# Designed miniproteins, single chains, continued (5), part 36

Each design is a single chain, and the fold is of that chain. pLDDT is the mean over its residues in the fold that is shown.

## One batch from the design tools (miniprotein)

Design m17235
Fold by ESMFold2-Fast:
Structure m17235 (fold): chain A 74 residues (1-74)
Amino acid sequence: EIEELKRKAIEEIRRILKEAIEIVKKSPYDSRLIGLVMLIMGEIEDVRLAKTKEEIEKAVARAREAYRELKERA
């Protein structure tokens, strides 16, 4: 169960990361946007290291929040 949740979470965060990178490419050299991309990348590792469903859900939520902030700042 937890391994399937991790797989789905990582797939979702990777999709978010791809979209975030495309946005940053349109506004290169914005350190704030680069920082948000790095935060999203970090959440993939948080999912890999997660031991509970709640930890996985929190990592996905943080990635979504960083992506929302990135879109607002772009």
Scores: mean pLDDT 84

Design m17236
Fold by ESMFold2-Fast:
Structure m17236 (fold): chain A 84 residues (1-84)
Amino acid sequence: KEKEEIVKLGIEAVALLIEMGVSDEELKELINDREKMIEKLKELGLDEEAAEIYTEYIIKAVEIIGFDELLEKAKELLEKRKKE
């Protein structure tokens, strides 16, 4: 249950980054640089505490399902939202 919630939040956070124009290549760099990830999320309108929390969910989601699957699910989420 906890893992599923973390993955969901990680997917939503990555989807937000993609929606704001972050490339797949930049996303791959951001998952390896915590400070840059926090800064990017703050640039997108999150406060510092929320940016840190979202960064944790992204990193944890990568640990659970891997970057490629996380990226794919984030793109699926965006496509689903577009079609609603």
Scores: mean pLDDT 80

Design m17237
Fold by ESMFold2-Fast:
Structure m17237 (fold): chain A 93 residues (1-93)
Amino acid sequence: MGRVTLEVRSDGGPATAERALGAAVQAIMDQGEKAGAEVRYTRGEVAPDGTARAEVELKNATKEQIDAAAKAGREQALSVPGVKEARARAEYL
């Protein structure tokens, strides 16, 4: 069992952060589902200052699959114009 925690910071305000978070969460979920994992979006938050955070749980995923999902989410967030930073943390439970 694993968890991917994604954090996004944008200078485009909450609308840009929300767009980036949504795209990143979708990439994490798509990558996990493609790997045969059971994927659950557990938490999402967008702050007025343009920071956003999300958590996605992956059941029946290997460490390598969780790492790949985290990487996909981070890369997708960074592809959104106005995103200044994106971090994805993989946890193996």
Scores: mean pLDDT 85

Design m17238
Fold by ESMFold2-Fast:
Structure m17238 (fold): chain A 98 residues (1-98)
Amino acid sequence: SLIEDLHRLESQILQVFRSEDPDAVRRQQLQRLVDEMIDRLKELRAKYPTFDEVDNALRLAQEVREAIAANEPLEVIRRRMEEVMLMLGQVEQFLEEL
C-alpha cells in the first residue's frame, strides 16, 4: 500500500541519517529515497485530493529535494525531513480515521 511504502521510505531515510557513510553516499541515497517519496505522495494526492495534509507533505518533500540539489548541509536536510515525517504522521492519522 502507499502508506506501507511511505513507512518503508521513512525508515530508510532515518537509517541514512544514522549511518556513518560518506556525505556524498548519503546525499545520493537521500535523493533517491526522497524522489520515491514524492512519487508515492503524488499517488496519494490523486487518491485523496481534498486532504490538505497530503499537499503539505508533498510541498515539504519537494523542499527537501531542493535542499539536496542546493548541496545544503546534511543537518539542514535532516531538519527539513523531520518536518516531512511529522506531516506524514498527520496524513496517516487522517486516513486511519476514515
Scores: mean pLDDT 86

Design m17239
Fold by ESMFold2-Fast:
Structure m17239 (fold): chain A 64 residues (1-64)
Amino acid sequence: SKKIRELLSKLSDEERQELIDFLESLGITLPANVDIDSLVEGISKLSKKQQEEVLNFIKSLLSK
């Protein structure tokens, strides 16, 4: 969604790597050079509960 894309665009390279590691821990396979579209696609494949956990994780990264 547009809101998720906006949040993802605010992540630093380090924060994006932390998110990638978190998504892979949830069983999502991401390409080596992940972009915002790949992150949105990966998140959309998760359960509603896991999507809420990912959203909270992104917000925690942005609150550093």
Scores: mean pLDDT 79

Design m17240
Fold by ESMFold2-Fast:
Structure m17240 (fold): chain A 90 residues (1-90)
Amino acid sequence: MTSVAERLLAQLEELARRYGLLDPRIAALLAQARAAIAAGDTVGALELLIEAADELVRRARRAGNEEAALEAEILRGMTLIALSVEKLAG
């Protein structure tokens, strides 16, 4: 089954594409998260996904897209919960 980190990465990539928020910084953060997942670094991947979600929220708000900002905030919250679980499960 797809990991929680892989699913969150896919959801953030889809959000960025759907709302036209994919910029070089967000793309780089998502690529780094994908590499961390491939390396088995789940904690590092989730930290990068939080940074990507934060950037998506800022970008969406600057664009006046409150729906995109809300969806990015929800994914950020889900990623923070996943990171907390991973840090406590070790």
Scores: mean pLDDT 86

Design m17241
Fold by ESMFold2-Fast:
Structure m17241 (fold): chain A 77 residues (1-77)
Amino acid sequence: SAAAERAEEQQRRIQELLDRLRARMDKLYAEWKAAGNEEKLRKIQELMEKEGLSRAEAVGLVDPDTTQAIVDEIFAG
């Protein structure tokens, strides 16, 4: 049905945005690692090990301002 086709299209669009967010968070982590930012890397490891968070979630908690800017870029564009 047309309603089911619209629902599937919206699901695909949401998944694309979430995949883009994950890729940007992974890139941010890689940049911190390349820069030798041991303090941020340690905080990420602690959040993943102690709280069971994904790396993307841990990155978001370590740098909420940069994460909000990435979210705004992806979901506004």
Scores: mean pLDDT 84

Design m17242
Fold by ESMFold2-Fast:
Parts: structure tokens; C-alpha cells; sequence
Structure m17242 (fold): chain A 104 residues (1-104)
């Protein structure tokens, strides 16, 4: 629902603001932006911001997190809590400014 989407976006924004960036990774940044765009309802996989989701399997992250992101990229239902956890796992590796801009 729209209310659930707004809640997720708010919780993610707060998590971004409170997470210290340890290692910048351009691919992780692009994948996180693509996932946020899908959450906003942009489902066109040909979109430049969503295309990086094709590279999820090349990320050095836990398989459980990859599964959540791959389900999202395929337009499959994803539990909001699992989705938030997956995105939060990427936050130490992403460009904070670019993620905050994507959340606008």
C-alpha cells in the first residue's frame, strides 16, 4: 500500500542518516538506488536506475540479502521488514548523498 511504502521510505531515510559509510562501492550504490526506484513504483526494468539490479548476484553480500533483492527485481512480493533489512545491509557501502536524493 502507499502508506506502507511511505513508512518504509521514512525508516530507510532515517537509517541512511544514522549509518556510517565504511567502504564506497559504486555497484552497491546503483543497486540500492534501483531497489528504491522499484519501491516507489518504477517497475520498468529498461529504466537506467533499475538496470543495475541485474548485477545483484555479483555483490559480496549474504545470500539471504541477495534473495530479497532478486525477488524485488523480478516484481515478486517482498516482506517490508526483509526489504528494509536488505537495503540497510548495503548502507555501509553506498554513497549517502545519492541515496538520500533517490529517497526524495
Amino acid sequence: SEEEREKILKELKEAVENTEVQRYNPLMTKIAIGAIELLKGNTDISNKDILPLAFIEYLDIPEEIKEVLLRLARGQPVDPERFLEALKSLLPYVDKEKILKALE
Scores: mean pLDDT 74

Design m17243
Fold by ESMFold2-Fast:
Structure m17243 (fold): chain A 93 residues (1-93)
Amino acid sequence: MEELIEALFTLAEHYGISREEVEKKADELLKNHSKLGLQAVLFDKLFLREKPIITKEEALDLFSALVAYLRAGGELPERFKEDILKEAERIKA
């Protein structure tokens, strides 16, 4: 889980979003939503993965929702976790 969250921060930095911005937004989502509510918020943002170009605001929304959901004890499919980790490694290379 922590490794996935670190990978998400790496991806966010690639879009020009600081760790602090993601953490602030994720904390707001955690305070205002149940785990099921966070899952719904995340599902509404998953279509952004299919977009070749996303805005900084869209990226912040997606990454903050992912971090909040994971911190609430949410689980991601193995394929989704693998994709996040691989993309973060690609950016570091």
Scores: mean pLDDT 77

Design m17244
Fold by ESMFold2-Fast:
Structure m17244 (fold): chain A 102 residues (1-102)
Amino acid sequence: AAPLVVRPDMSEEELREKIRALIDRYVAEARAAGRPVSLTDEQREKIIELALEAFRRYRAGESPEDVVLRTVEELEKLGLTPEQRDIALAVIGDLLRAYDAA
């Protein structure tokens, strides 16, 4: 897979597109592995908003541990299945790691 690139100057619109592409990639990979995970458009948008919020907090200087803890709490409020939560956490983790690598 092509590496995820996240720059400090990147717009929220660009980030939304990258997050959406990551979600779709993880969903496609799960399907290819014989473990399909379905996400509605509403669930995708909720994950995108949560990922953007996590990214904003991380950029503001919040510790990665605090960002992850708060993200897990917010994911529980969304009523996602464990498999959907795994995708959301993987996407958010990739986003934060890509930012650190930039």
Scores: mean pLDDT 81

Design m17245
Fold by ESMFold2-Fast:
Structure m17245 (fold): chain A 69 residues (1-69)
Amino acid sequence: SVEAKVIGIDGNIVTIDKGSDDVKVTDLVYKDGKLIGSVFEVEENTAKVSVADENLVKVGDILEIKEFV
């Protein structure tokens, strides 16, 4: 698993500070051990996560990213 920091929020779309070297599309996103979303877009240095509820995360939060099987 990889820890990533939330650097931006736009509705239910969260931008994290990890990119293609660390995360993949379909990776699962956890906060405090709870599944909150998944990675849907990956760039070189950043990625985008779709979360079930935008109120679950804030800029500066640390999320855990886990590879989906």
Scores: mean pLDDT 85

Design m17246
Fold by ESMFold2-Fast:
Structure m17246 (fold): chain A 73 residues (1-73)
Amino acid sequence: MSEDELIDILLEVFGTELTEKEREALRRLLETFRKERGRKGKEVTYEDVLEYLSEALNESVFQKVKEKLEALS
């Protein structure tokens, strides 16, 4: 499973934990991030995902997402 697929799954799972505005903002930012990485021919790393999420999400929501990611790895 790719990290992009994992991000999409997490956004779907935590859609109820995020406000509609936060979910839309994350979607747009992730699309931009994926597009940039695709142009560079570089795969998104797990560390890049965690760094991005820590900046985009509230601390409590980020902690829940991180716990779910660890459960899937």
Scores: mean pLDDT 62

Design m17247
Fold by ESMFold2-Fast:
Order: C-alpha cells, then structure tokens, then sequence
Structure m17247 (fold): chain A 95 residues (1-95)
C-alpha cells in the first residue's frame, strides 16, 4: 500500500517540478514531501476565512510536522490522510 502511494506522490511531484522547469533526480522522501506541503500551506494561510478551513489548516500543519518522521513518502501521505479525514469528511458533508 505505502509503496504504491509513494509512486503516485513521486509522479505528482515530478509533474509539479516539470511545470516549474525543474527535474526530479530521485524519489521524494517523507521530510521533503512534508516540507513542500508545509510551504504550500503557509502560502494558503492568508486566504483562510472560515472556521472549518482554520480547523483543516491546524490539522494539516500538525500532521505534516509529524509526517516528516515517517520512513517513506507513502507512509507520510497515509498518515496525513488518516489525521485529516474527519475534517475533510465534515467539509464534504457541507458542500
């Protein structure tokens, strides 16, 4: 399971880097993935206007900090999904 998610994450990051004119030299680590997502989250912070978005922001930030310690990018993604799932499901129920 984690191996397939690591492959999907590497493909998504490769596409993002290619759009920026950068080349991916090796598979992404959990720390690198978490650091990239934390940077994206910080850039989104000024646009957070609802209490539900604030909850998701805090949960994502906490999960990303803990995900840095995971042994692979796939395991980091699984951990983030598990930690954020309750908040994401609440958002989906209201959309």
Amino acid sequence: MAEKITEEANEAIREQLAAEGKEMKRPITAKELADMLLEALEKAKPKISTEEQEKLYEKLKEALEKAKEKPSAGEAILFIEEETKPVVEELKAKL
Scores: mean pLDDT 70

Design m17248
Fold by ESMFold2-Fast:
Structure m17248 (fold): chain A 66 residues (1-66)
Amino acid sequence: MENDLKVLEKLRQEIARLAAEGDLAGMEEFRNILKKNLEYSTDPELKKKLEEMLKFVDAEIERLKA
């Protein structure tokens, strides 16, 4: 649980960096990684946090495409 939270924090920081740089390709790659992890994850708490990150990434991709 704590280790998973630390990993999620690192992913959030990297997503924020990609968003600040306007790296659409990097954001799309992270979206694919998050979707794959959601598909194969069985932990409901981890799935919920990954879903929240996926929503953030999807919103940023739409913002960058606008």
Scores: mean pLDDT 76

Design m17249
Fold by ESMFold2-Fast:
Structure m17249 (fold): chain A 72 residues (1-72)
Amino acid sequence: DEKIAEELRKAAEEGEELLRKHSEELLRQTREAARQGPEAAQAFVDKMYEISPELGAAARAVAEWTQYELAR
């Protein structure tokens, strides 16, 4: 569904902006974890939630979009 893909992309864009405001390195690490696979992505997202709910949500959105793009 193109609509679901567009919503995932929008959430990822917002997440990327939030992570970038904190550190470009966090955005890079989130994408790297997502490319390593679902388990690595989830571990990184969980780590971000331990720091703050906002960072965790942002990392999740970016990781989900990255994995969606890789599966396409």
Scores: mean pLDDT 82

Design m17250
Fold by ESMFold2-Fast:
Structure m17250 (fold): chain A 77 residues (1-77)
Amino acid sequence: AMPSFEEAGRAAVEALREIAERTGNPELKKYVDEAERALDAGDREAFNQALVKAVNALPTQEEIDEFNLAVARRLGA
């Protein structure tokens, strides 16, 4: 079954939050905070914009792969 917007969004925010906390990346933290606020407000457009910015703040393909794996793991995929 496809995850809900809130379920998928929460998984993405949590995955990016872990990377931000481990790396101390301030740009990533800023966009994760923006994505979480948009998710809590139910604002899909603001969430998608913040999520794109957060993923673009990941400096390496390894961190992008880590994010994708962490989201898949949280969603049971």
Scores: mean pLDDT 83

Design m17251
Fold by ESMFold2-Fast:
Structure m17251 (fold): chain A 91 residues (1-91)
Amino acid sequence: AKEEIEKKREEIGKLGKELIEAIKKGDLEKAYELVDEIMKLLKEMELPEKEAEEVKKKAYELIDNKDIDGLIALIGRATVKALKNFKKKLE
């Protein structure tokens, strides 16, 4: 259970780093793809579908505005919630 949670955290962390790099390079198409991948993982970790859709919409707005700090905060909050839900499912 603990190992599964850590593995998911590492997977999300890797995608998050790639997302920041894509935005810094101005590769908006890649940034959108990475957000989609992160949201798919969070849904697999029991983030509710409706909440995932709202987060995805807001993430796209933040990418368009190149608001890296806002994007990190948004994805971070959603990830914390998903990790808590995933931990409860494994218990």
Scores: mean pLDDT 83

Design m17252
Fold by ESMFold2-Fast:
Structure m17252 (fold): chain A 63 residues (1-63)
Amino acid sequence: MKVRITATEDVSAVGSEVVNLKKGESVVVDAEDVEVLEDGFIRFVKDGQPYLISASAVEIEEI
C-alpha cells in the first residue's frame, strides 16, 4: 500500500539531503516506510534515504 504526503504549506523534508516541498506538492512512499513521531514530526524513507518533515505542515493520504 502507498501513501501520499502532501505539503499544506512550504516545508522542507530533512535527512542527509534536503527536499523542499511547496504548498500542494507531494511525495509518494510505501506505507510501511512512514512513521508518525510523538515530537510532531513524520519520518519517511524515499529511495533508501530517511527524511523528517513537520507533521503540522503535511497531510497523509492512502492511495
Scores: mean pLDDT 82

Design m17253
Fold by ESMFold2-Fast:
Structure m17253 (fold): chain A 71 residues (1-71)
Amino acid sequence: SHMAEEVANLAATYASLGDGDKAVKIIEEGEKQGLSKEEVIKAVQSAINSARAMGEFETAKLLEKKLKELE
């Protein structure tokens, strides 16, 4: 879905900047707009990988906690 790709890319961008709260909000708004559980999980995992790549380990930990709630 184009919406799922846009949500994942935007959330990953904020996660890479250390803005974990904004990344979570973007994913939650996508879920409200009809993203499937699988698409939400993929968006969170993409954001975790993006945060880790940029050394934003506290943001990655926040997103890992969100992922655990979904699994």
Scores: mean pLDDT 87

Design m17254
Fold by ESMFold2-Fast:
Structure m17254 (fold): chain A 118 residues (1-118)
Amino acid sequence: MAMEEEEIKRQIEAVANGTDDELSREAIERAKKSKELAEELGEALLEAALREGPAALGGALAALAYLGAEEPALRAIDLLAEHTGDEELAARLREIILDESLSGEEKAKRMREVRAER
């Protein structure tokens, strides 16, 4: 059973903006319980972001990093690079996602900082 599209959108916005809301905590708890659930949620978040347009991919990346959905996050980075042509930004974002020493929260923060430098 997939989540409602509006609920997925709200989770993307809450996590991407660093909001300490119940939705963000629920998403983290789901990701911690099962990598399968984190991947399913991550794919749904990516699909929702793609429907909104390329500008939503940046917000989705932070949300995907926070949830620990590494595979959808890497796909979102590839799509963002294709849209912007910024391979240097894409390389920096991939390093953050693949850094096993960072928590999902730290990855999301660093991704927002790197994107804000643009």
Scores: mean pLDDT 69

Design m17255
Fold by ESMFold2-Fast:
Structure m17255 (fold): chain A 81 residues (1-81)
Amino acid sequence: MLENATVEELVQAIRENKGGTIEVTKEDLERVKAILPAALQAGVTIKVKDVKPEELRELAEAFGGEVTYDEKEKIVTIKPK
């Protein structure tokens, strides 16, 4: 899991985990939004903890992502279609 990741660290994680999953926290929300199109194009699933699905749904759907929310764990999962 990545905590307080920089944009550069997120880009590296995408390159290393093509077709895989990257987990981040709400503190990285703005950085996640910046890399989301690239992550989805690379087939990477992104899990964001402690955020509301509404904060990511519109952006994710705009780039062909599917958003699911686990209310029990408070995790938003964004995966490529």
Scores: mean pLDDT 74

Design m17256
Fold by ESMFold2-Fast:
Structure m17256 (fold): chain A 70 residues (1-70)
Amino acid sequence: AESKLASIETAVRILRIAGVSEEEAYKLAKELLSKLFPNAPQSVIDEIAKRIAEGKPIPQSLLDELLNSL
């Protein structure tokens, strides 16, 4: 779970460097997170995806909610 999240973050950051827009990076991160964490609240997925696309750190509280959804 944690390693899969790190893989998504890395992939999205690489795509941003390659010229993918923040909006497209957000959509991709959201789709991947929704597939890996189908029971997570949509608000948690949205906030984590947004923070990854913006290159911002993910708060521990959001990580805890995401991982507890497994």
Scores: mean pLDDT 77

Design m17257
Fold by ESMFold2-Fast:
Structure m17257 (fold): chain A 98 residues (1-98)
Amino acid sequence: SEEDIEEGLKLLEITGLALRFIDAVVAGNKEEAKKYLEKLFELMEKTDPDVAATGLGVAAVLARISGHEDLASTLQKAADAVRAGNLEEAKKILEEAI
C-alpha cells in the first residue's frame, strides 16, 4: 500500500541519518553528531517503533561491515530500546557515544 511505501522510505531515511551520526562520531565532530541525532529522533518519534528499530538495525549491520564494531553494538542496543517503545533510553544510549 501507499502507507507501506511511506514507512519503507522512513526506514531508509532513519538508516541514512544513523549512518551520518556514526560518520560524525568517527570524525570526532560532536556538533554534527548531535545535529544528526536530533534529526534521527525527530523522525523516529513519527515512525512506527518496529520500522524505526529496523532502520537502526540496518545501520548497525552497515557500521559493522565498515569496521565500526563498538558503534554497531551501540546502534543495535538503541534499536532494541526503540522496539521496546523506549525512545528516551535509545537517545541516551546514542548520546553516550558522542
Scores: mean pLDDT 89

Design m17258
Fold by ESMFold2-Fast:
Structure m17258 (fold): chain A 97 residues (1-97)
Amino acid sequence: AREDFLEAADEIEKLVDNPALHKLLDDMKAVLPDESDRDVLTAEYILKALIYKLQGKEEEMEEYLKKAAELHPEVSVEDFRNAVEAQLKAIENPELL
């Protein structure tokens, strides 16, 4: 859970040298200590979806978005997909943050 999230975050930081992404990951790491195991696991699934999107692996991205939605049925897969896409746009255009 938390350790897997930290490992995934480190992997993204190595793949994408972008200050906006580094700030986002640091902000997420700062919040996680006070979060439930479910929230930490959700963050891990969203981060995995983001990694797969960056790699062009759409099917794997959708799989992790569905896993996140299973933990939070009050949030749709579409909402999680929109969040991942918004984060990618922010990473590509940090001035939009």
Scores: mean pLDDT 67

Design m17259
Fold by ESMFold2-Fast:
Parts: structure tokens; sequence; C-alpha cells
Structure m17259 (fold): chain A 137 residues (1-137)
């Protein structure tokens, strides 16, 4: 349990660093969505840290919910960067989506068979896959 949450925390922190770089380098529209994604990732990070201290299932479910919102905003930023022809930002956002997905998968293992966690994980996996497909095109 603790090792999976600590690894998920590290992955979310790495995703936030990438999203901040995208926000600094992107167009206003890409920057807006990257900042929105970072805000949701910060909420997930807070819940992951709380899961280490108390009520790990509850806080893990909330963390995945926020990671799903972060992944959705990453997908929006990826689409905008693709339309603008910025392949470097597309690749950075696809990498952020991959990190968010890995963090959500680790966090879901701590949430057990909770149906809300499963629903949120499925959304993370869907948005991350779509972002990766855009980066490959």
Amino acid sequence: MKEKLERAIKLVEEAIDLLQKVADEGSPEVSYEARAAAAHAYQALDHLKKALETDPVKHSVEAIRHLARAAEEVLKATKLAKEQGDSELVNRMAEAARLIKEAAELTAEVSGDNPEAREHLERVEKYAKEAEEIAKA
C-alpha cells in the first residue's frame, strides 16, 4: 500500500512539472488547459498524501477522480497544440498523460474493488490513450 501511494505521488509531481513547462511555453489556450490540468493534479496530490495518513480508500478514490479531470484537461491541451502544429508540446502533454495514467493505476490498486475508483480509472485510461494517439499521428 504505502509504496504504491509513494510511487503515485512521485508520478503526479513529475506530471505537474511537465504541465508547468507546457503552461510556460504554450499559446494562451494551451497554457490555460495545462494550468487547469495542473490544478486538478495538485488536488490529486493532496488526497494521495492524506491517503498515507488516514482513510486510504476514501482519499485514493478522490485522488483518481481528480486525476481523471487532469487527464481530460491534458487531452484538451494536446488537441489544441496539435491544431497549432506544436509537436514538442503535443509530446510533452502525451508524456504528462502517461504519468497521470500510471499514477491512477497504482492508486486504484489501493482503492480495492471500489466502483467509483474503477469508473474514474477508466476515464483516465481513455483520455491518456486519446492523447497518446494524437502524439503518434
Scores: mean pLDDT 89

Design m17260
Fold by ESMFold2-Fast:
Structure m17260 (fold): chain A 73 residues (1-73)
Amino acid sequence: SNKEKIEKLEKLIKEEEEAKRIAEEKLKELKKRYEETGNVKDYVLALLFEAVVNTSEYLIERLKEKIKKLKEE
């Protein structure tokens, strides 16, 4: 059923939005810590979390597009 598929995709979107929110908070924390200490390890970790945020955004958009297509069927 398309309804069941949509419900599963909506749940995955909510889980990914929460993961993205946590990653954004970590990114802010790491950027602040780097600004205060100059520790290059925090700079590298910030870049990694920025990549995680960007990947999560991409995934959320693709899942939303899939829901839209399923609703049109």
Scores: mean pLDDT 90

Design m17261
Fold by ESMFold2-Fast:
Structure m17261 (fold): chain A 73 residues (1-73)
Amino acid sequence: SRMEELREQARRLVERVTGLMGLKLEAETGEKPEVSVEEVGDDKLVGTAKTSKAEKEEVFNLSELIELFEKYA
């Protein structure tokens, strides 16, 4: 369905952004980060990048991302 396509696009965007967070953290710490994306509840994706020295976490609202993709993609 169209909604499943939009959800998939939103998930891929969050994965890319989380990967970029990881690259930035690696540049800052000199350590390879652990990178993960987790669904929390029914409307949130949490991207996390962490090393022994530092952590970055970003919360994405799935419905807001879907609305952006529906409007512009």
Scores: mean pLDDT 82

Design m17262
Fold by ESMFold2-Fast:
Structure m17262 (fold): chain A 75 residues (1-75)
Amino acid sequence: SAEKLEEGLKAAKEGDAEKGVELAAEAEGLIGGTAAGVAAISLGAGKVAGASEKEQAELIAKALENALKALKEKG
């Protein structure tokens, strides 16, 4: 559900990128979206690029914000 994506976004904004991805993965099974996949790819890319934990959390937060915005635009 969108609620799980919002929980994941909150965790990522608090600096917990891993928890953000976990909550998004739980939401993916409920809404049939790929938000968790996008977030996991963003986290992986950030780690490979040597991004800090804060930068990784910001990447996940942005990915989840974009997913939530897309959901709201569809009604």
Scores: mean pLDDT 67

Design m17263
Fold by ESMFold2-Fast:
Structure m17263 (fold): chain A 76 residues (1-76)
Amino acid sequence: SMAAHQEQTEEALRQLGEAARRLAELGDGPTALAMYEAIRRTAAQSPEQALDIAQGGLAAMERRLRAAEAAARAAA
């Protein structure tokens, strides 16, 4: 249903915000904020593709977060 798709989109955007916050704590705040705002804006402007955009954006943010965590571990 449309309501279920909206709920899934909101959840993906919530997870995106959390991943962006974690990435910011690792020192990549400006990139995390730029990615978060771009994904949120694109999803809002494309309702029919909003879930796919939010999920794709989350995957991209999580990939960047994993790379930052690996770099931090290597520096320790």
Scores: mean pLDDT 86

Design m17264
Fold by ESMFold2-Fast:
Structure m17264 (fold): chain A 87 residues (1-87)
Amino acid sequence: SAIDNLLKARKLLDKAIKDTKNPEAKELLTKARGYASQAIFSLLSGDIRTAVENAKKALELAQKANAIEPHPDVKEAIKYLQAAIKS
Protein backbone atom coordinates (compact mmCIF):
# COMPACT_ATOMS: atom_id res chain seq x y z
CA SER A 1 0.00 0.00 0.00
CA ALA A 2 1.07 3.62 -0.47
CA ILE A 3 1.02 4.25 3.30
CA ASP A 4 3.21 1.20 4.03
CA ASN A 5 5.74 2.26 1.37
CA LEU A 6 5.88 5.83 2.80
CA LEU A 7 6.36 4.53 6.37
CA LYS A 8 9.24 2.29 5.19
CA ALA A 9 10.81 5.19 3.24
CA ARG A 10 10.57 7.51 6.29
CA LYS A 11 12.26 4.91 8.57
CA LEU A 12 15.10 4.47 6.04
CA LEU A 13 15.54 8.26 5.72
CA ASP A 14 15.78 8.53 9.54
CA LYS A 15 18.60 5.93 9.53
CA ALA A 16 20.42 7.67 6.65
CA ILE A 17 20.24 11.10 8.36
CA LYS A 18 22.10 9.67 11.41
CA ASP A 19 24.88 8.26 9.16
CA THR A 20 25.19 11.23 6.76
CA LYS A 21 28.26 13.46 7.29
CA ASN A 22 27.93 15.98 4.42
CA PRO A 23 25.86 18.96 5.74
CA GLU A 24 24.13 19.63 2.38
CA ALA A 25 23.15 15.95 1.96
CA LYS A 26 21.91 15.84 5.59
CA GLU A 27 19.74 18.96 5.02
CA LEU A 28 18.27 17.45 1.81
CA LEU A 29 17.49 14.16 3.62
CA THR A 30 15.89 16.07 6.53
CA LYS A 31 13.64 17.93 4.05
CA ALA A 32 12.87 14.64 2.22
CA ARG A 33 11.88 13.05 5.57
CA GLY A 34 9.62 16.07 6.23
CA TYR A 35 7.86 15.69 2.85
CA ALA A 36 7.46 11.91 3.40
CA SER A 37 5.75 12.70 6.74
CA GLN A 38 3.46 15.25 5.02
CA ALA A 39 2.60 12.60 2.39
CA ILE A 40 1.66 10.14 5.18
CA PHE A 41 -0.53 12.79 6.88
CA SER A 42 -2.23 13.68 3.57
CA LEU A 43 -3.01 9.99 2.82
CA LEU A 44 -4.49 9.50 6.31
CA SER A 45 -6.65 12.62 5.68
CA GLY A 46 -7.84 11.25 2.30
CA ASP A 47 -5.94 13.89 0.27
CA ILE A 48 -4.35 11.57 -2.30
CA ARG A 49 -3.30 14.41 -4.68
CA THR A 50 -1.35 16.28 -1.98
CA ALA A 51 0.15 12.99 -0.75
CA VAL A 52 1.49 12.18 -4.26
CA GLU A 53 2.87 15.75 -4.62
CA ASN A 54 4.70 15.52 -1.26
CA ALA A 55 5.99 11.99 -2.06
CA LYS A 56 7.41 13.33 -5.38
CA LYS A 57 9.16 16.18 -3.51
CA ALA A 58 10.59 13.67 -1.01
CA LEU A 59 11.83 11.50 -3.92
CA GLU A 60 13.54 14.46 -5.68
CA LEU A 61 15.31 15.56 -2.47
CA ALA A 62 16.38 11.98 -1.59
CA GLN A 63 17.84 11.57 -5.11
CA LYS A 64 19.78 14.86 -4.77
CA ALA A 65 21.13 13.80 -1.35
CA ASN A 66 22.18 10.38 -2.73
CA ALA A 67 24.05 12.12 -5.59
CA ILE A 68 26.10 14.11 -3.00
CA GLU A 69 26.65 11.25 -0.48
CA PRO A 70 25.49 7.79 -1.68
CA HIS A 71 23.91 5.74 1.11
CA PRO A 72 22.26 2.25 0.91
CA ASP A 73 19.30 3.33 3.08
CA VAL A 74 18.70 6.35 0.77
CA LYS A 75 18.72 4.01 -2.27
CA GLU A 76 16.12 1.77 -0.57
CA ALA A 77 14.04 4.82 0.50
CA ILE A 78 14.01 5.99 -3.15
CA LYS A 79 12.55 2.59 -4.21
CA TYR A 80 9.80 2.83 -1.56
CA LEU A 81 9.00 6.46 -2.51
CA GLN A 82 8.71 5.39 -6.18
CA ALA A 83 6.41 2.49 -5.17
CA ALA A 84 4.23 4.88 -3.08
CA ILE A 85 3.86 7.30 -6.05
CA LYS A 86 2.79 4.42 -8.37
CA SER A 87 0.08 3.34 -5.91
Scores: mean pLDDT 90

Design m17265
Fold by ESMFold2-Fast:
Structure m17265 (fold): chain A 116 residues (1-116)
Amino acid sequence: MEYEELVEKGEKAFKEGDYDKAIEYYEKALKIAKEKNDKLKELEVYYKLGEVYFKQGDYDKAIEYYKKALKIAEELEDDALKAYLYEKIGKVYEKQGDYEKAKEYYEKAKEIFEKL
């Protein structure tokens, strides 16, 4: 119950452009997910933190959090989630102007989608 409320408040702050409040709520939600050892909730919050940092233009932090989400998707053997996260990382590199890294991650996503 507390986790879902914190995520909802974080999403509301994010939609309103209050990125600092969104990060604060998501960090509180992440603490609960970690205390409960809930890997799916940890993945969800890492993904949401990646989105907030991407919108702020902090591309290095966006990549860091998407990679943390990707690590959990790998542990869960969720190929669809892995492909989706590779596309998100590729998009961040593209926004940075790192087209070689963007291509690398888009190719990784494509390779998984072709096997599904």
Scores: mean pLDDT 88

Design m17266
Fold by ESMFold2-Fast:
Structure m17266 (fold): chain A 88 residues (1-88)
Amino acid sequence: SEKEKRLEVLKKLEEEMRALMEEAGLPEEVREEIEKLFEEARKAIEEGKIKEAQAKVKEAVLLLAEAMAELGVPLGLEAMREIEEAKK
C-alpha cells in the first residue's frame, strides 16, 4: 500500500538521521525536537496528510542541518543530499 511505502521511507530516513545525530553528539534538546517532528510526520502519514508529513520531515532536516552547523560540523547540505537520496 502507499501508506506502508511512505512509512517504510520515513523509517529509513529516521534511522539515517539518528546515526548522524549520534555521530555528531547533538544536544538532547535538539534530538528530542527532531524525534517529535518524526512522530508528527508518522501521524500525518497515518491520517493520509502526505504534504503535512513532508513539511514535518523538512523541518526535521533543516533543524538537523542548523544544529550540525552550530557544532562546526560542515554536513548541512551534504546531509540533506544523502537524506534526499535515501527517499529514492
Scores: mean pLDDT 76

Design m17267
Fold by ESMFold2-Fast:
Structure m17267 (fold): chain A 65 residues (1-65)
Amino acid sequence: SAAEDQKITAEVEKAAKKEGFKVLSTEGKTVTVGVSDLSLSDISRLIRLMGIAIEAGGSVKVKRV
């Protein structure tokens, strides 16, 4: 449902912001985040974020900006 989607994406957005990512968009259960550099540190934070998203029942898309 839309309410469940919003709850999932809100949780993932909160995690993304905590990890220092820019949230570009949300659609359904998917949060799109922007990354300017793909260092090992960025990849590590992204893996953590993806884990949180999967546990919440959502997903993450990544765009280089």
Scores: mean pLDDT 83

Design m17268
Fold by ESMFold2-Fast:
Structure m17268 (fold): chain A 91 residues (1-91)
Amino acid sequence: MLEAARRALEVLREGARRAETVPDPAAREEALAALREGIRRLEEAIRKGDVTAAKQAMQITVSQLEGLSIRYPSARDLLQETADRLQALLE
């Protein structure tokens, strides 16, 4: 699980870099906030070696990114790709 969490952290960091290029300011701001919150939670879980917290952080982040992808079509592909990559690491 911690190995999957470290890979998830890389996925989220890539997602955050891509989100900076989203043209819609509202979509960009909310996408970056969700991605950075996911990064923060995963970094904390990894630091503590908390496998349960890492899994929960990934699941919460997937749900948030999927919700944002529906709300913001301009960020949909980026958010859905990031959510799909995180979901694959949970399986």
Scores: mean pLDDT 87

